# Designs tried in a protein design run: designed miniproteins, single chains, continued (2). Part 106

Each design is a single chain, and the fold is of that chain. pLDDT is the mean over its residues in the fold that is shown.

## One batch from the design tools (miniprotein)

Design m7665
Fold by ESMFold2-Fast:
Structure m7665 (fold): chain A 81 residues (1-81)
Amino acid sequence: MAEEELRELLELARELEEEARESENPELAEILRQLARETRETARYLEEQLPELGEEEAAELARRALELARGLAEKAKAELE
């Protein structure tokens, strides 16, 4: 269900914001804050477009966005910790 995947995107955005707040590295904190904002914007966009995309396509796009955001966060942590 697309609602479940959208909830996961919003939860990831919250987690990224929390990690940014707790980060001792200001560059990492800024990257994580930007990823959190972009992830939230993606979730909002998919929710608004849900009637046109359909649940299956919206869920697939949400899952891809989750994987990309997690990958970018992991890369930033590896390079900037």
Scores: mean pLDDT 84

Design m7666
Fold by ESMFold2-Fast:
Structure m7666 (fold): chain A 80 residues (1-80)
Amino acid sequence: MEKVLERYRKLGEQRARDIFEKTYKYYGIDEARKAGEEFVERLEKQAKDAEKISPVAGEMLRAMAEGAREALDKFIKEAE
């Protein structure tokens, strides 16, 4: 399980990076922050909904959301 959760965490990091970098390049930091934040909030909602069906599925999506959140916070700080 630990390796699976780490994989989902890295998936969240990669997705957050792609969204942030693309949006920042074309629209600037405020839009990149907004797009990244909306992505993380969507993942957090999906994780909460998934745990009603399967605690394991909820854990995997929560790991992805956590990875995305940490990556987003880092990118925002580095862009300032």
Scores: mean pLDDT 83

Design m7667
Fold by ESMFold2-Fast:
Structure m7667 (fold): chain A 68 residues (1-68)
Amino acid sequence: SMEEVMEQIVQEGLELFKQLLEQGVPPVDAFRISTNYIVDKADKEGLSFDQKNQVLLEFNRRAQEILS
């Protein structure tokens, strides 16, 4: 389903974000790189504007929790 595709993109973005942090990439740069990955992936999967915004909002929320 599209909901499963959207959740998979969020999970892949978060995994990339965590890996970059473990490699010593600064949080701002790790966030930017992971966000760019998510946007590219969402575009390739054919997500609508609203679906892309939902994915980005959920990624942002969970990324903030990792930095807490």
Scores: mean pLDDT 91

Design m7668
Fold by ESMFold2-Fast:
Structure m7668 (fold): chain A 77 residues (1-77)
Amino acid sequence: IEDLVDELGTLASFRVSAEEVEALARAALAAAKDPNKREQVRELLRTALEEVRAHIDDAAKVRAIVERTTAELRALA
């Protein structure tokens, strides 16, 4: 999970603020505290990473992906 958070955060940092990256990381780690939710957290992060890679040149799309993923992770916590 930390490796996925780090990779997603690094790519997203080219398009979104440090505060937005930190919010995503905190949400992911909070949700991952429950072992039963870890697989769902990994799936959300992998999906977000794939989408950010596919749309890295579209700042608005990257922001939307980060915002959606952060909200979904917060809902799991």
Scores: mean pLDDT 84

Design m7669
Fold by ESMFold2-Fast:
Structure m7669 (fold): chain A 84 residues (1-84)
Amino acid sequence: MEEERRLLEEAIRILEEAKRKLEEEGADQSEIEAGQRMIELLRLALEERYDAVRERLNWDVPAEELRERIVRAARETVEALERE
């Protein structure tokens, strides 16, 4: 549980840094917006607002399953972006 929170915080930090690099390199606005949306979803998950996460994703899944998917996505994001 505490490890999941740390993972979400780390993923948010890495995504914020990646978004900043995309902005500096003049990446497409759509890519920057996608990064911002992911950061917002991870922040909602960190606050345990899974109802809001479901609404944004338009997914009708149990909060427990949604939490597992979000934590997995955060882990994959950390692993992928740490390799640069």
Scores: mean pLDDT 75

Design m7670
Fold by ESMFold2-Fast:
Structure m7670 (fold): chain A 61 residues (1-61)
Amino acid sequence: EFDAEVLRALGEIYHALGLLDYQKGDKEGAIESFKRAAELYRQAGDEEGAKEMEDLAKKIE
């Protein structure tokens, strides 16, 4: 089982991936990465970070 710090770090990686996908014009990839980051942040107990990622996904849909 991953600790909260590891889960949050994985969320940060997916957040960065989503930003890269968005810059390249891959909106579908960006949305998927942001949603995955939100799940990881929520598992880490970071509800605020999860909401930020969900809002980013909604903004580009």
Scores: mean pLDDT 83

Design m7671
Fold by ESMFold2-Fast:
Structure m7671 (fold): chain A 103 residues (1-103)
Amino acid sequence: EELAQRAAELAAQLRAEVDTAIDNFLKKSEEEYKKDPSKKEEYEQAKIWADMIRLDVDRFLADPKVTPLPLHLLPVEDVNRISTLLAELRRLQAEIEAQKAAA
């Protein structure tokens, strides 16, 4: 029960970190587009990628064992924070599944 609560808290932290990183990325892409209209296609691609990564987070939370997260477009600092949360969540989810199998 405590492990399930901890996993839920980490899942919420993961969503918050990804949303913050995506919002910062999109804001930067929008500012570049506003300064240079030729970057419209790059900004549209950035929005598509943002929607895809949010969907991949949902897939990861459903099955952490097999779902990769393509974080390569985010700043290194954001990638490092999110990767730490991903590793911790995978560890807790594996422990929860092991306890279910033992019951």
Scores: mean pLDDT 76

Design m7672
Fold by ESMFold2-Fast:
Parts: sequence; C-alpha cells; structure tokens
Structure m7672 (fold): chain A 99 residues (1-99)
Amino acid sequence: STEERIERILEAVERVRPLAPEFIKLAKENGTKELSELAAALRLAGAEFERRGREREAKLLDLAAARFAGMPEEEIKELAKKLGLDMKEIEELIERLEK
C-alpha cells in the first residue's frame, strides 16, 4: 500500500541519517555541490532502494530531494508524470519528511 511504502521510506531515511556527515565529506572531496544533511540522507536512502531493486521508492526519494533543493512544484509534477508517479504520494512523503 501507499502508507506502507511511505513508512518504509521514512524508516530508511532515519536509518541512514547518522551517515549523512561522512557522505557530505566524501561528496565534497569528489567535487559534488554542497549538500544539507537531509539532502544527503535522501540520496543515501534512494541509493539503497535502487541497489535493492526498489525503483519506485528510489524515484519518490529523488523527487522529494529535488523539492527540498528548491525545484518548483510545477517541475516536480512534470517529472512525476514522466516517471509514472502519483503526485499525492509525493506530497504526503514531503509533508512527513518536514517533521
């Protein structure tokens, strides 16, 4: 279900959050643009889901990360449509990540 998928995503983000500072350091050393701890945690969780073949969860985290990076809502909607994702599910995930 949608709720079970969102809970799985939130659990993964919280699990990887302590690794965010080390990931930011490594990303900086490799010339990556400066990341917030939240952005780093979202990227780490997304990579974990992608590695496990959980493509839908990975895509949802990518769009959430883009929104937190300041991408306009209209652009997020266009990307969601292109990726076959439900915008309502993305909005619910973002609201719960803002807590």
Scores: mean pLDDT 82

Design m7673
Fold by ESMFold2-Fast:
Structure m7673 (fold): chain A 98 residues (1-98)
Amino acid sequence: SPAERLIAALRAHPGADFFRKPPSAEEYPDFWEKVEDFVSLEQIEAAARGASLDDVYALIDRMIEEIEKAFPPDSPLYKQARALRAAVEAERARIEKE
């Protein structure tokens, strides 16, 4: 499906490394202190089965927004979130032509 292709493309993106799985609380304790509600790409992929493309976009946007609001603009995670947002827009443009 278009939704499954979008998620697969995002998982393959280098800027998505931190977003593929929920971060370990042992390795990233400060992440879970700052982020109220985080859904990883793996969790979105599971939810995408039977979901509309627009629903998947909404889940991805929320995932990115949680990082953007929790971390400062000069942080590596914020920069990765911005790179992933650009990748989403590129894939969205590609899918809309199909």
Scores: mean pLDDT 76

Design m7674
Fold by ESMFold2-Fast:
Order: structure tokens, then C-alpha cells, then sequence
Structure m7674 (fold): chain A 80 residues (1-80)
């Protein structure tokens, strides 16, 4: 159902965001000194809000996908 698709997208977004928060817990200095990383974190926050506010499965899935892509960019940058 559409409701189940929305729920799944929101759960996946929440899980991805939680993993990112844990990854950043010990990397405050890295975040503070990297303006591009701060921009990516802001974009991730905005997308997480859009997933939360989504009223259709298409919107929820679209924003969840975009959020996951931004989080992967953040992870790649943190690995450098």
C-alpha cells in the first residue's frame, strides 16, 4: 500500500540519519573545519525534513533516496 511505502521510506531515512549521527559523534573537529561537509550536513537535514513531511509514496521515496545519496557523499568525505 502507499502507507506502507511511505512508512518504509521514513524508516530507511531515520536509520540512515541515525548511522550518520553515530559516525559524526567523534568527528566534531572535522565538521567544524570543513565548510563543504557543513553544506552536505545542512542538505541532509533539509532532506530528512522533507521525508518526514512527505504525504505521498513517490515524494517519500524520492527524498529518502536523495538523503541516502547525500549521506554516502558525507561518508566518503569523512573517510578521506
Amino acid sequence: SEEERIKKAKEEAHKAAAELQELLKDKVDLVTNDPELLKLLQKASELAGKVGDAKSAEEAEKYAKELKEVIEEIKARLAE
Scores: mean pLDDT 83

Design m7675
Fold by ESMFold2-Fast:
Structure m7675 (fold): chain A 97 residues (1-97)
Amino acid sequence: MKKILSVINAISKMFAIKGDVGGALRAIGIGLDLQWGRITEEEAKKEIEKILKERFGTSDKQVKKILNIDLKEWEKLAKKLGFTDEQIKEIIDLAKS
C-alpha cells in the first residue's frame, strides 16, 4: 500500500511542477481514495497506469518498472518529460518515500 502512495505522490508532483492543476488533483484524488479504502490497490494501479500511458507516453514495460520504484526508470521518464535535475531529485525522493 505505501509503495503505490509514494508513486502517486511523485506523479502528483510532476503535474504540479508542470502547472497541470487538473492532473495533480486527479493523482491526489486517487491517493485519498486509496488511503480511505474507497478503492483497492489494484484499482489505484490501473488508474496510475492510465495516467502514465496517456499523459506521459510510457510503455507497458516502463509502467511496471515505475510502479516497482525503479529509480533509473523514474529518472529516464522525468528527463524525457523535460524536468530539471533539481525537479528530478524532488520527484525521485517522493517516489522512494
Scores: mean pLDDT 85

Design m7676
Fold by ESMFold2-Fast:
Structure m7676 (fold): chain A 87 residues (1-87)
Amino acid sequence: SMKENYEKALKDLDKIEELLRRALQGMSKEEILRFADEAGLSDADKNIILTAIDEGPEAVEAMLEEVRRQKEALEKNYKQGKEIKIG
């Protein structure tokens, strides 16, 4: 469903952002890959992270900004989601 797709995409982007930040803080590629596996990230998402790390800190920073921008865009696009009335 659209809700499940949104929640999964947001969770995956959040984890990618976290791991890219940890890479900038000096965490090894092996540790980052382990965390990505534990989080259930796809091979495509793992490849994005590993490729950025391999290219160096500037590439990691650029990818981190891109991921943050995508998270903001996702949240903004879903702001019109039906709010369940609570009472």
Scores: mean pLDDT 80

Design m7677
Fold by ESMFold2-Fast:
Structure m7677 (fold): chain A 98 residues (1-98)
Amino acid sequence: ELEKGYRIRISVRAKTPEAQRRLARELAEQIKKLPDVEIVDLREDGTIEVRAKSEETVQKVVDLAVELARRHPEVTSLVIARENEDGIWELVKELRFP
């Protein structure tokens, strides 16, 4: 029983460091528009750490990340993990592009 919010880690990888930083920033700005969401960290390597208050918000964060990756041919991979009740990171989604 965890009434605390959900921790999500999103790793956006792109063909160039510049594109990776831009796309991670764009995704973070889209996530910030959702209710009950906090950006915990945004790293230069395209990793975003998010805290979401509900399962519905977790799904919206996942959907935004997947949509961004699909719209941008510069994305080489997208990995999304969430922290479970035992503090273990579990893989939610992995997309790899040729």
Scores: mean pLDDT 82

Design m7678
Fold by ESMFold2-Fast:
Structure m7678 (fold): chain A 76 residues (1-76)
Amino acid sequence: AQEEADRHLREALRAMAKGSEALADGNYDEAVKYFQEAVDHAQRAVELDPENERARELLTQAQNFLASVQARKAAA
């Protein structure tokens, strides 16, 4: 359970990095894809380890980045 939660946490962090890279390149569609993947992995990490504050914080951050990129696309 802990190893699986840690794997999802690592995948979420990797997706966050990829999303940030896509955002820096101005590729909003790719950024949305990666931040959505980050949300999905962080959510799974929280489900597997609900008391893990890092996973909860990462989920909140990923959701905020996703919402921000979607808002920027809507304003373009």
Scores: mean pLDDT 84

Design m7679
Fold by ESMFold2-Fast:
Structure m7679 (fold): chain A 74 residues (1-74)
Amino acid sequence: STLEKMQEIIALAEKAKKEGMTVEDYLEILEKWIELTSDPKLKEMLEEAKKKIEEEAKSYEEALQIVYDISKKS
Protein backbone atom coordinates (compact mmCIF):
# COMPACT_ATOMS: atom_id res chain seq x y z
CA SER A 1 0.00 0.00 0.00
CA THR A 2 0.97 3.68 -0.29
CA LEU A 3 1.25 3.98 3.51
CA GLU A 4 3.54 0.94 3.73
CA LYS A 5 5.83 2.42 1.06
CA MET A 6 5.92 5.77 2.89
CA GLN A 7 6.80 3.98 6.15
CA GLU A 8 9.64 2.17 4.33
CA ILE A 9 10.95 5.51 2.98
CA ILE A 10 10.85 7.00 6.51
CA ALA A 11 12.69 3.95 7.91
CA LEU A 12 15.37 4.26 5.20
CA ALA A 13 15.76 7.97 6.06
CA GLU A 14 16.20 7.16 9.78
CA LYS A 15 18.87 4.55 8.92
CA ALA A 16 20.60 7.02 6.56
CA LYS A 17 20.73 9.68 9.31
CA LYS A 18 22.54 7.19 11.59
CA GLU A 19 25.09 6.69 8.77
CA GLY A 20 25.69 10.47 8.40
CA MET A 21 23.48 11.16 5.39
CA THR A 22 22.68 14.81 4.58
CA VAL A 23 19.41 16.53 3.53
CA GLU A 24 20.82 16.64 -0.04
CA ASP A 25 21.42 12.86 -0.02
CA TYR A 26 17.85 12.30 1.20
CA LEU A 27 16.46 14.53 -1.57
CA GLU A 28 18.34 12.39 -4.13
CA ILE A 29 16.69 9.27 -2.69
CA LEU A 30 13.23 10.90 -2.88
CA GLU A 31 13.85 11.95 -6.50
CA LYS A 32 14.85 8.37 -7.41
CA TRP A 33 11.67 7.02 -5.75
CA ILE A 34 9.55 9.59 -7.64
CA GLU A 35 11.09 8.45 -10.95
CA LEU A 36 10.68 4.72 -10.21
CA THR A 37 7.23 4.59 -8.59
CA SER A 38 4.15 3.57 -10.61
CA ASP A 39 1.83 4.44 -7.66
CA PRO A 40 0.33 7.86 -8.55
CA LYS A 41 -0.62 8.66 -4.93
CA LEU A 42 2.87 7.80 -3.66
CA LYS A 43 4.42 9.86 -6.48
CA GLU A 44 2.22 12.86 -5.54
CA MET A 45 3.15 12.53 -1.85
CA LEU A 46 6.88 12.20 -2.59
CA GLU A 47 6.83 15.22 -4.95
CA GLU A 48 5.06 17.29 -2.25
CA ALA A 49 7.62 16.15 0.35
CA LYS A 50 10.60 16.95 -1.92
CA LYS A 51 9.24 20.44 -2.67
CA LYS A 52 8.59 21.25 1.01
CA ILE A 53 11.99 19.91 2.09
CA GLU A 54 13.79 22.01 -0.56
CA GLU A 55 11.85 25.16 0.42
CA GLU A 56 11.41 24.80 4.20
CA ALA A 57 13.72 22.22 5.82
CA LYS A 58 16.71 23.64 7.73
CA SER A 59 17.85 20.26 9.12
CA TYR A 60 17.58 16.53 8.50
CA GLU A 61 15.11 16.29 11.41
CA GLU A 62 12.81 18.86 9.75
CA ALA A 63 13.01 16.92 6.45
CA LEU A 64 11.94 13.71 8.23
CA GLN A 65 9.09 15.53 9.98
CA ILE A 66 7.79 16.83 6.62
CA VAL A 67 7.73 13.29 5.15
CA TYR A 68 6.04 11.94 8.29
CA ASP A 69 3.36 14.69 8.24
CA ILE A 70 2.58 14.00 4.57
CA SER A 71 2.38 10.22 5.22
CA LYS A 72 -0.15 10.61 8.08
CA LYS A 73 -2.55 12.60 5.85
CA SER A 74 -3.31 9.35 3.99
Scores: mean pLDDT 74

Design m7680
Fold by ESMFold2-Fast:
Structure m7680 (fold): chain A 86 residues (1-86)
Amino acid sequence: SIEDFVREVIKEPDIQKAAEKIKKFIDSSDTDSRIKMLEIITEIGKATGDPKVRGLMTIAASEFFKRSDQKTVQLLHQRLVKILNG
């Protein structure tokens, strides 16, 4: 599941390897799965305040935005901001 993937990424002690796993997931996933993954990691980052998880969220969002149309980027950005501020 996407939740299992996020757990594996967060448990990876090497941040570069964790980032590579995120990039590979984005390259192999549909838009809905990419959005769900980013929402889950953002919620965990907010709940824990863990700098590593926040760093991984930033990397994931950057890699997703590079591969997304403007409308999808705007929608996702609004959803992530709502999670972080709510």
Scores: mean pLDDT 80

Design m7681
Fold by ESMFold2-Fast:
Structure m7681 (fold): chain A 66 residues (1-66)
Amino acid sequence: GEAGVKAAIDGAEAKDTRAALQGGLAAGRAGSGERTVEVGKELIKQGKTEVGKGVMGGGAIGRALA
């Protein structure tokens, strides 16, 4: 779970929406979906809308698949 959250954050910092989404998906599937969605929402509040949506979407989908 934590490794996926880290991958999502690293992807967001790199401005790589695909990496952020994939990291969020892995985190959500491993049981960290709620935390990953919160990280995505904070990124959106900071104006990083595209990568924030990737993190949030990945976390939500991963949680649904868990």
Scores: mean pLDDT 78

Design m7682
Fold by ESMFold2-Fast:
Structure m7682 (fold): chain A 83 residues (1-83)
Amino acid sequence: SMDDYKRRLRLRAIRDVARQQIRNPDDTDGIRQLGDQLAQQVYDQTGDQSVSDQVLQTTQSLIDNPSLAQRTLRSAQAGIRAL
């Protein structure tokens, strides 16, 4: 369904941002750039601004609090497995 498609794209984007935050915690500019790129890609594929905004909000939350990255990654991976 379209809802499952949107959820899958959002969760994959969030997973990739969280993974990058864990891998390169001091590269704030790189993480922001990745988040912006993935949010744009999700918007291009879904036409849904709210899904894109969720990717941007999660990216900013991880920049503001990097300690959330491991929990965010685990949550996104669990969500993808449940689809």
Scores: mean pLDDT 89

Design m7683
Fold by ESMFold2-Fast:
Structure m7683 (fold): chain A 82 residues (1-82)
Amino acid sequence: MSVEELEKEILRLQGELERLIKEVLEKLQEPENFKKLEEFDKRIVEAGEAVREAKNDEEKKKAAEELIKVLREAIEWLKSLK
């Protein structure tokens, strides 16, 4: 996958994540779920920072793949709350 394809996938997954958060908002008000959401948000921010700080395409691809992995994990967890 190219850097451009990875960036497109990140935008797609971020959109899916935002929609799922809205759909399960009531479940996210529960303390256990809110804590888990905060943990995912921290991991997503840290992974996004790594993408932004990447100095070359190889580093950017690795960082983007890690961000995609974290986004997919968060999405699957949110789907489990439905």
Scores: mean pLDDT 85

Design m7684
Fold by ESMFold2-Fast:
Structure m7684 (fold): chain A 77 residues (1-77)
Amino acid sequence: SLYEQLKEQLEALLDQAEAAVKAGDWDTFFAIMAQIQKLIEEGKRTLPPEEFEELLKEAEKRLAEVAALVAEAVAAA
């Protein structure tokens, strides 16, 4: 389904964002964050509201984890 495809793409992008933070590759990190934003905007336009809310919840949870990694990386510098 479209929901499953967007969720899989979101998870892959979030994994790439975490890897970029750990590598100190901020240019790649910001490029991936822009891709995540576009994917969320696509989900808002294309998914039923209930499926979009589930996608957004997962994105918010994982983005909070990424934000914690960013804070740790900045504090370590």
Scores: mean pLDDT 87

Design m7685
Fold by ESMFold2-Fast:
Structure m7685 (fold): chain A 59 residues (1-59)
Amino acid sequence: IDLPKELVIEALVKNRPDISREELNKLSDSQLAALLSALGLLDPELYKKIVEEGKKLKA
């Protein structure tokens, strides 16, 4: 995913308000990528929404 960590975190929090922004900010880029990979396996539609939202925030 070619997205800045900050945009990924904002997109994730917007779609998953049960996840703390503070906790996400503590993750490394590798850990955040692993979390997104897990979300893609468990909820592919949510994963796609997060990636698309992050790209919209970048654009």
Scores: mean pLDDT 73

Design m7686
Fold by ESMFold2-Fast:
Structure m7686 (fold): chain A 69 residues (1-69)
Amino acid sequence: PAVYDIRDKKTGEVVGTLEVGVDGSTTVTLNLEGGKKKTIYVPGSDGGGRAKSGQLISDLEKNGYELVP
């Protein structure tokens, strides 16, 4: 498994983490205002999992975030 920090390119702040599992699953944990966290899970075993993970990463980059190992 690989773990990446999700960094806001504008502020340089780490806003969450992205983890890639050995089965190709993707788990995103976002730090929300007020100290709350949101978890998004994309299964690797479902035929759309890779495409959904790629879209999620693309959306993060388009919205001014970067992935840092």
Scores: mean pLDDT 74

Design m7687
Fold by ESMFold2-Fast:
Structure m7687 (fold): chain A 78 residues (1-78)
Amino acid sequence: SQVQRILQQLDQLWQRIVDKYKKYLDKVLAEMETKYPLDLFELAMLALSGRAKETGDVEELTKLAREMKQTLDQIKAA
């Protein structure tokens, strides 16, 4: 379904952002000695926002991103 496709794309996008951000984070952490310099989810949301504007389905993709955030928050709480 379209929802499954979007979720797969969201997961792939998240992994790519995490990989690129880890490289940046390692460098920043070495300089600043900080534990959490940026919110990885905000970076993912920005990337997805751009993609959603291309498809014209901003509301649906934003809703899915919120659901994914809620799921991640629940996993962290467990």
Scores: mean pLDDT 54

Design m7688
Fold by ESMFold2-Fast:
Structure m7688 (fold): chain A 101 residues (1-101)
Amino acid sequence: MKFEELSEEDLKAFAEYFVDLVKEGKLEEAKNILVLEFKKWKKEGVPDEKILEFVRLILEIAKERGVDVEKVADIIIEAAKEVGMSEEVLEGIEKLKEELS
């Protein structure tokens, strides 16, 4: 499914699923599903701002559910590095980690 075809409900469902995997200790599965989505979004030319909005959504859900925000953010950073996301995206995630943890 293309990023532009994803509803806010679809993005939230994916974010919730990712946070649940982290909560269950399935860290490699969580990273791998995010790598696959980030790779697709990079190929589709999804703007850095939209990627960071999605990362904020994940971290806010983690905080609401009492999941370790720093741990969740670190997995997202690893996924973003593996995909070769821009320096702006990596710096944006680090800033969100500091803001929300």
Scores: mean pLDDT 85

Design m7689
Fold by ESMFold2-Fast:
Structure m7689 (fold): chain A 86 residues (1-86)
Amino acid sequence: SEALKEHVIAATEEAIAELDRLIAKAQEANVPQEVIETLEELRKAAEETLEKLKKATDEEIEPILNEFLAKVEELLRPLAELLAPL
């Protein structure tokens, strides 16, 4: 549905804006460079997903989102392991 496509595009744009804010805060807080680099890679993946969603048919939306979720899991796994003692 057009409404679904518009909704996921808007949600992706909001996620990118939030990542931009989070990266800025992380830089100000002098968090480890590896964390900042992971956030920047997540932002890049979200931007690439946004471009795919803009060109997608309704049938392509779910596969695109599934690929994005798999990429998020891949990028966050090393950080989760480093933070496991918390």
Scores: mean pLDDT 82

Design m7690
Fold by ESMFold2-Fast:
Structure m7690 (fold): chain A 68 residues (1-68)
Amino acid sequence: SLDERIAELEQRIADLKSRITELKNKMKEAESKGDEQAVEKLRQEIKDLYAEIDSLVRELNRLRAEKA
């Protein structure tokens, strides 16, 4: 159903946001240790997750508009 699809997207977005929080904490630890390679890898992973969230948010907004 439309409601199930909306709920699934909301959960996926929440999960990705939690992963970003974890990666940001790891990035801060890597920065404190001077591990530049780890920082750049984590920064790229965070950027990729934000791009995925943006795509899911656009889909979520479309589905919410259909329900309205």
Scores: mean pLDDT 88

Design m7691
Fold by ESMFold2-Fast:
Structure m7691 (fold): chain A 83 residues (1-83)
Amino acid sequence: SAEREALIQEIISAELTPLVLELLEAGHSLDEVRARVRERKAELRAQLETLSDEELRAIHAEIEARKEELDAMQRRAVALITA
């Protein structure tokens, strides 16, 4: 469903945000970051697709509780990319 897909995409985005920031702060190139993100995204999608909608909603609620921290990490990552 569209709702299920949106939950999966939001969870993947939240899980990838700290990884992207860590790799950029460690001095990895954008090409290296993209390759690592592609691999991790595929792994996460495969795992999340095995979960029920209720389990996905529970994970998403935990992510929403961390939204301020994740948004701050994303802003830092964007700043590193555009520098």
Scores: mean pLDDT 88

Design m7692
Fold by ESMFold2-Fast:
Structure m7692 (fold): chain A 71 residues (1-71)
Amino acid sequence: MQEELEKIEKELKEEGERVRRMLTAVEPQLVARNPDWSRDEVRAHLEAKAQEIENQLREEEEKRLQEKLES
């Protein structure tokens, strides 16, 4: 059980890092689509999206683990 939690945490961290890299790669397109946004606004938007995706992935894995423990 503890080892499974550590594995899930590591996988979520790696997935979050991938998401952040993907969003960073899209930054020039966001700037082009929103030329009135400041760099700080673009960065805040990307950071908020990355955190939202990371939180969603974490919640899904935690629910799966919880169901497995109750089964």
Scores: mean pLDDT 72

Design m7693
Fold by ESMFold2-Fast:
Structure m7693 (fold): chain A 96 residues (1-96)
Amino acid sequence: SEAELEYTKLMFRGMAVITEIYVIIKRLENNPDIDLKKAQEEVDKAEAMLRDLQADVDAFVASHRPSAADRARLQRLLARAQQLLAEARAKLEQLK
């Protein structure tokens, strides 16, 4: 169904955002010569992607009324991305 395709797309987008933020964190931890301006730009892009994903999840929930289980999975994915983004920002600030 269309709703199942949109749910799957949102789940993959969320996993991609989590992966991107995780990679930023690992670069900040393991590279003392990291370009901090480039790292900031990557964090800003991840924040924008997460903001867009949150808006699309909210729109999907409103229009398609997914199951409580699917809604909970999307919310856990967003919460994990938000936690990692906060960690990335904190690590970046420590290196300035």
Scores: mean pLDDT 88

Design m7694
Fold by ESMFold2-Fast:
Structure m7694 (fold): chain A 98 residues (1-98)
Amino acid sequence: SEALNYLNRYRLTGDKNDLAEFHKELGKAYLDAGLGLEAEKQLEKIRELAGTDSEVVRDWLKYDTEVGVEVLKLAVFERYEELDARRERGQQAIEEIL
């Protein structure tokens, strides 16, 4: 997975920006799974590692907004099977990363 590639790069180089990218990808998986509190913990780690005004944080905020809009759209149109499939994909991604 992309997250594990960033984690492996960090383990080889010690570059905290690679660790921030890892937390971004893990946080995206939490967002997809509907685990908002765990996703927020990942954002806090990104801010600590890359800074509050960083490209990694901007990419996070963009993804968070896109997920929020899509989830709201699916809920408004009562597409619950698609919401469940999205959450399951997020959970699978978390399991692959951790």
Scores: mean pLDDT 87

Design m7695
Fold by ESMFold2-Fast:
Structure m7695 (fold): chain A 87 residues (1-87)
Amino acid sequence: SVREELEKIGEEVVKILEEAGLEEEAKRMRQALEKALTMDDKDMAIAVAIMAREALLLIKKERPEDEESIKRMEELLRRATEIVAEL
């Protein structure tokens, strides 16, 4: 389902931040994901896309050398944005 895919995207956003050592930001994104799970499908998709975009900007700022995490996050943002466009 769309909701299951969005939850997986949000979980991966949190995981990438944790792996990058950005634990406080990962905790913040976890809270944002928990809130998104209470929303309807469209609002959840928008919330997850915003999470991925904010996480991408954060990794580019704090870990610019981590090309793999940046690439993974760009893909998550792309997927979330495509889901928003279909809703």
Scores: mean pLDDT 90

Design m7696
Fold by ESMFold2-Fast:
Structure m7696 (fold): chain A 69 residues (1-69)
Amino acid sequence: MRASVEEIEQSLRELAADMRAQGYSGEQIATYIRRLVDWILRNDSSLSEEEKARIREVAERLVAELLAE
């Protein structure tokens, strides 16, 4: 996969917005995002350890935002 940390963050935020528009709850979206991020980190060999750490931070911030609703 060819994506920067910023591109991954943007994609996750767009995915969350799309799922919310479809009627998914914040908890459902948060669960899906955690699973998706785990998959990305396991399967994207192009990501550095530094980028993987930043992606985890982005995911946790987004999950916290979704659960705070």
Scores: mean pLDDT 78

Design m7697
Fold by ESMFold2-Fast:
Structure m7697 (fold): chain A 85 residues (1-85)
Amino acid sequence: MKEELKKEGEELFAKALEALRAGDYERAAELLRESMIKYYESEDYVGFTSTLFAALALIVEAEEQGDEEAAEALREAMRRALAEA
């Protein structure tokens, strides 16, 4: 189970990066949240922490781009992920 959860977390993180490349910030935020939850459930705290920092970097990038809606979506996804942890 834990190995499967870790693989799911890795797959969700990869999909989140693809969504970001496509400019779909809301989908990326949801995928990042799900990835963080899977890493936490698998007890892969390094994966959890790395995903958290990636999400924070994306919030900063969205703010720099002036995309306040995307930044807000990313913050909401992080709040949900941390609440589930």
Scores: mean pLDDT 75

Design m7698
Fold by ESMFold2-Fast:
Structure m7698 (fold): chain A 76 residues (1-76)
Amino acid sequence: AEEHLKKAKEAYEKGDYDSAIEHAKKVLEDPEASLEQKIEAYELLAKVYKAKGDMEKALEYEIEAGVLEIKRIILE
């Protein structure tokens, strides 16, 4: 999860949005990923889709990040 999150961030910084999406999704698919890692992956997906002009998907991922952030606060 950590390695995929780092690769997703690096891909985003390079403008490689397809690679950033692939690595971020692998974080979300990893059952060992922490809530913090999943929140970062959703936030990164929102940024990527916003950069691609897909505002609907960007909003969907931003909402998912917010839901997990609330869940993290409650479970802590």
Scores: mean pLDDT 81

Design m7699
Fold by ESMFold2-Fast:
Structure m7699 (fold): chain A 77 residues (1-77)
Amino acid sequence: SEVFEKIEKIFEQMKEEARKIIADPQGTLDQFMAVVQAGLKEILELAKKNNVELPEETRKRIQEEIGRLTLEALEKL
């Protein structure tokens, strides 16, 4: 599905931007949270607009990857 391809692209871009903030000596937790929230909001809005439900496997993967990034951010920022 084109919608799921777009969702995956948004998720990967969000993770890349989040990792850049974590690696930046000037990076802040607020900046990290803003990037994550913006990416998640875009994913959810895209799913709603196209009347699709995120599969359980996709939801679990998002939860696990964001949880991992958040722990890294809390340790480094």
Scores: mean pLDDT 85

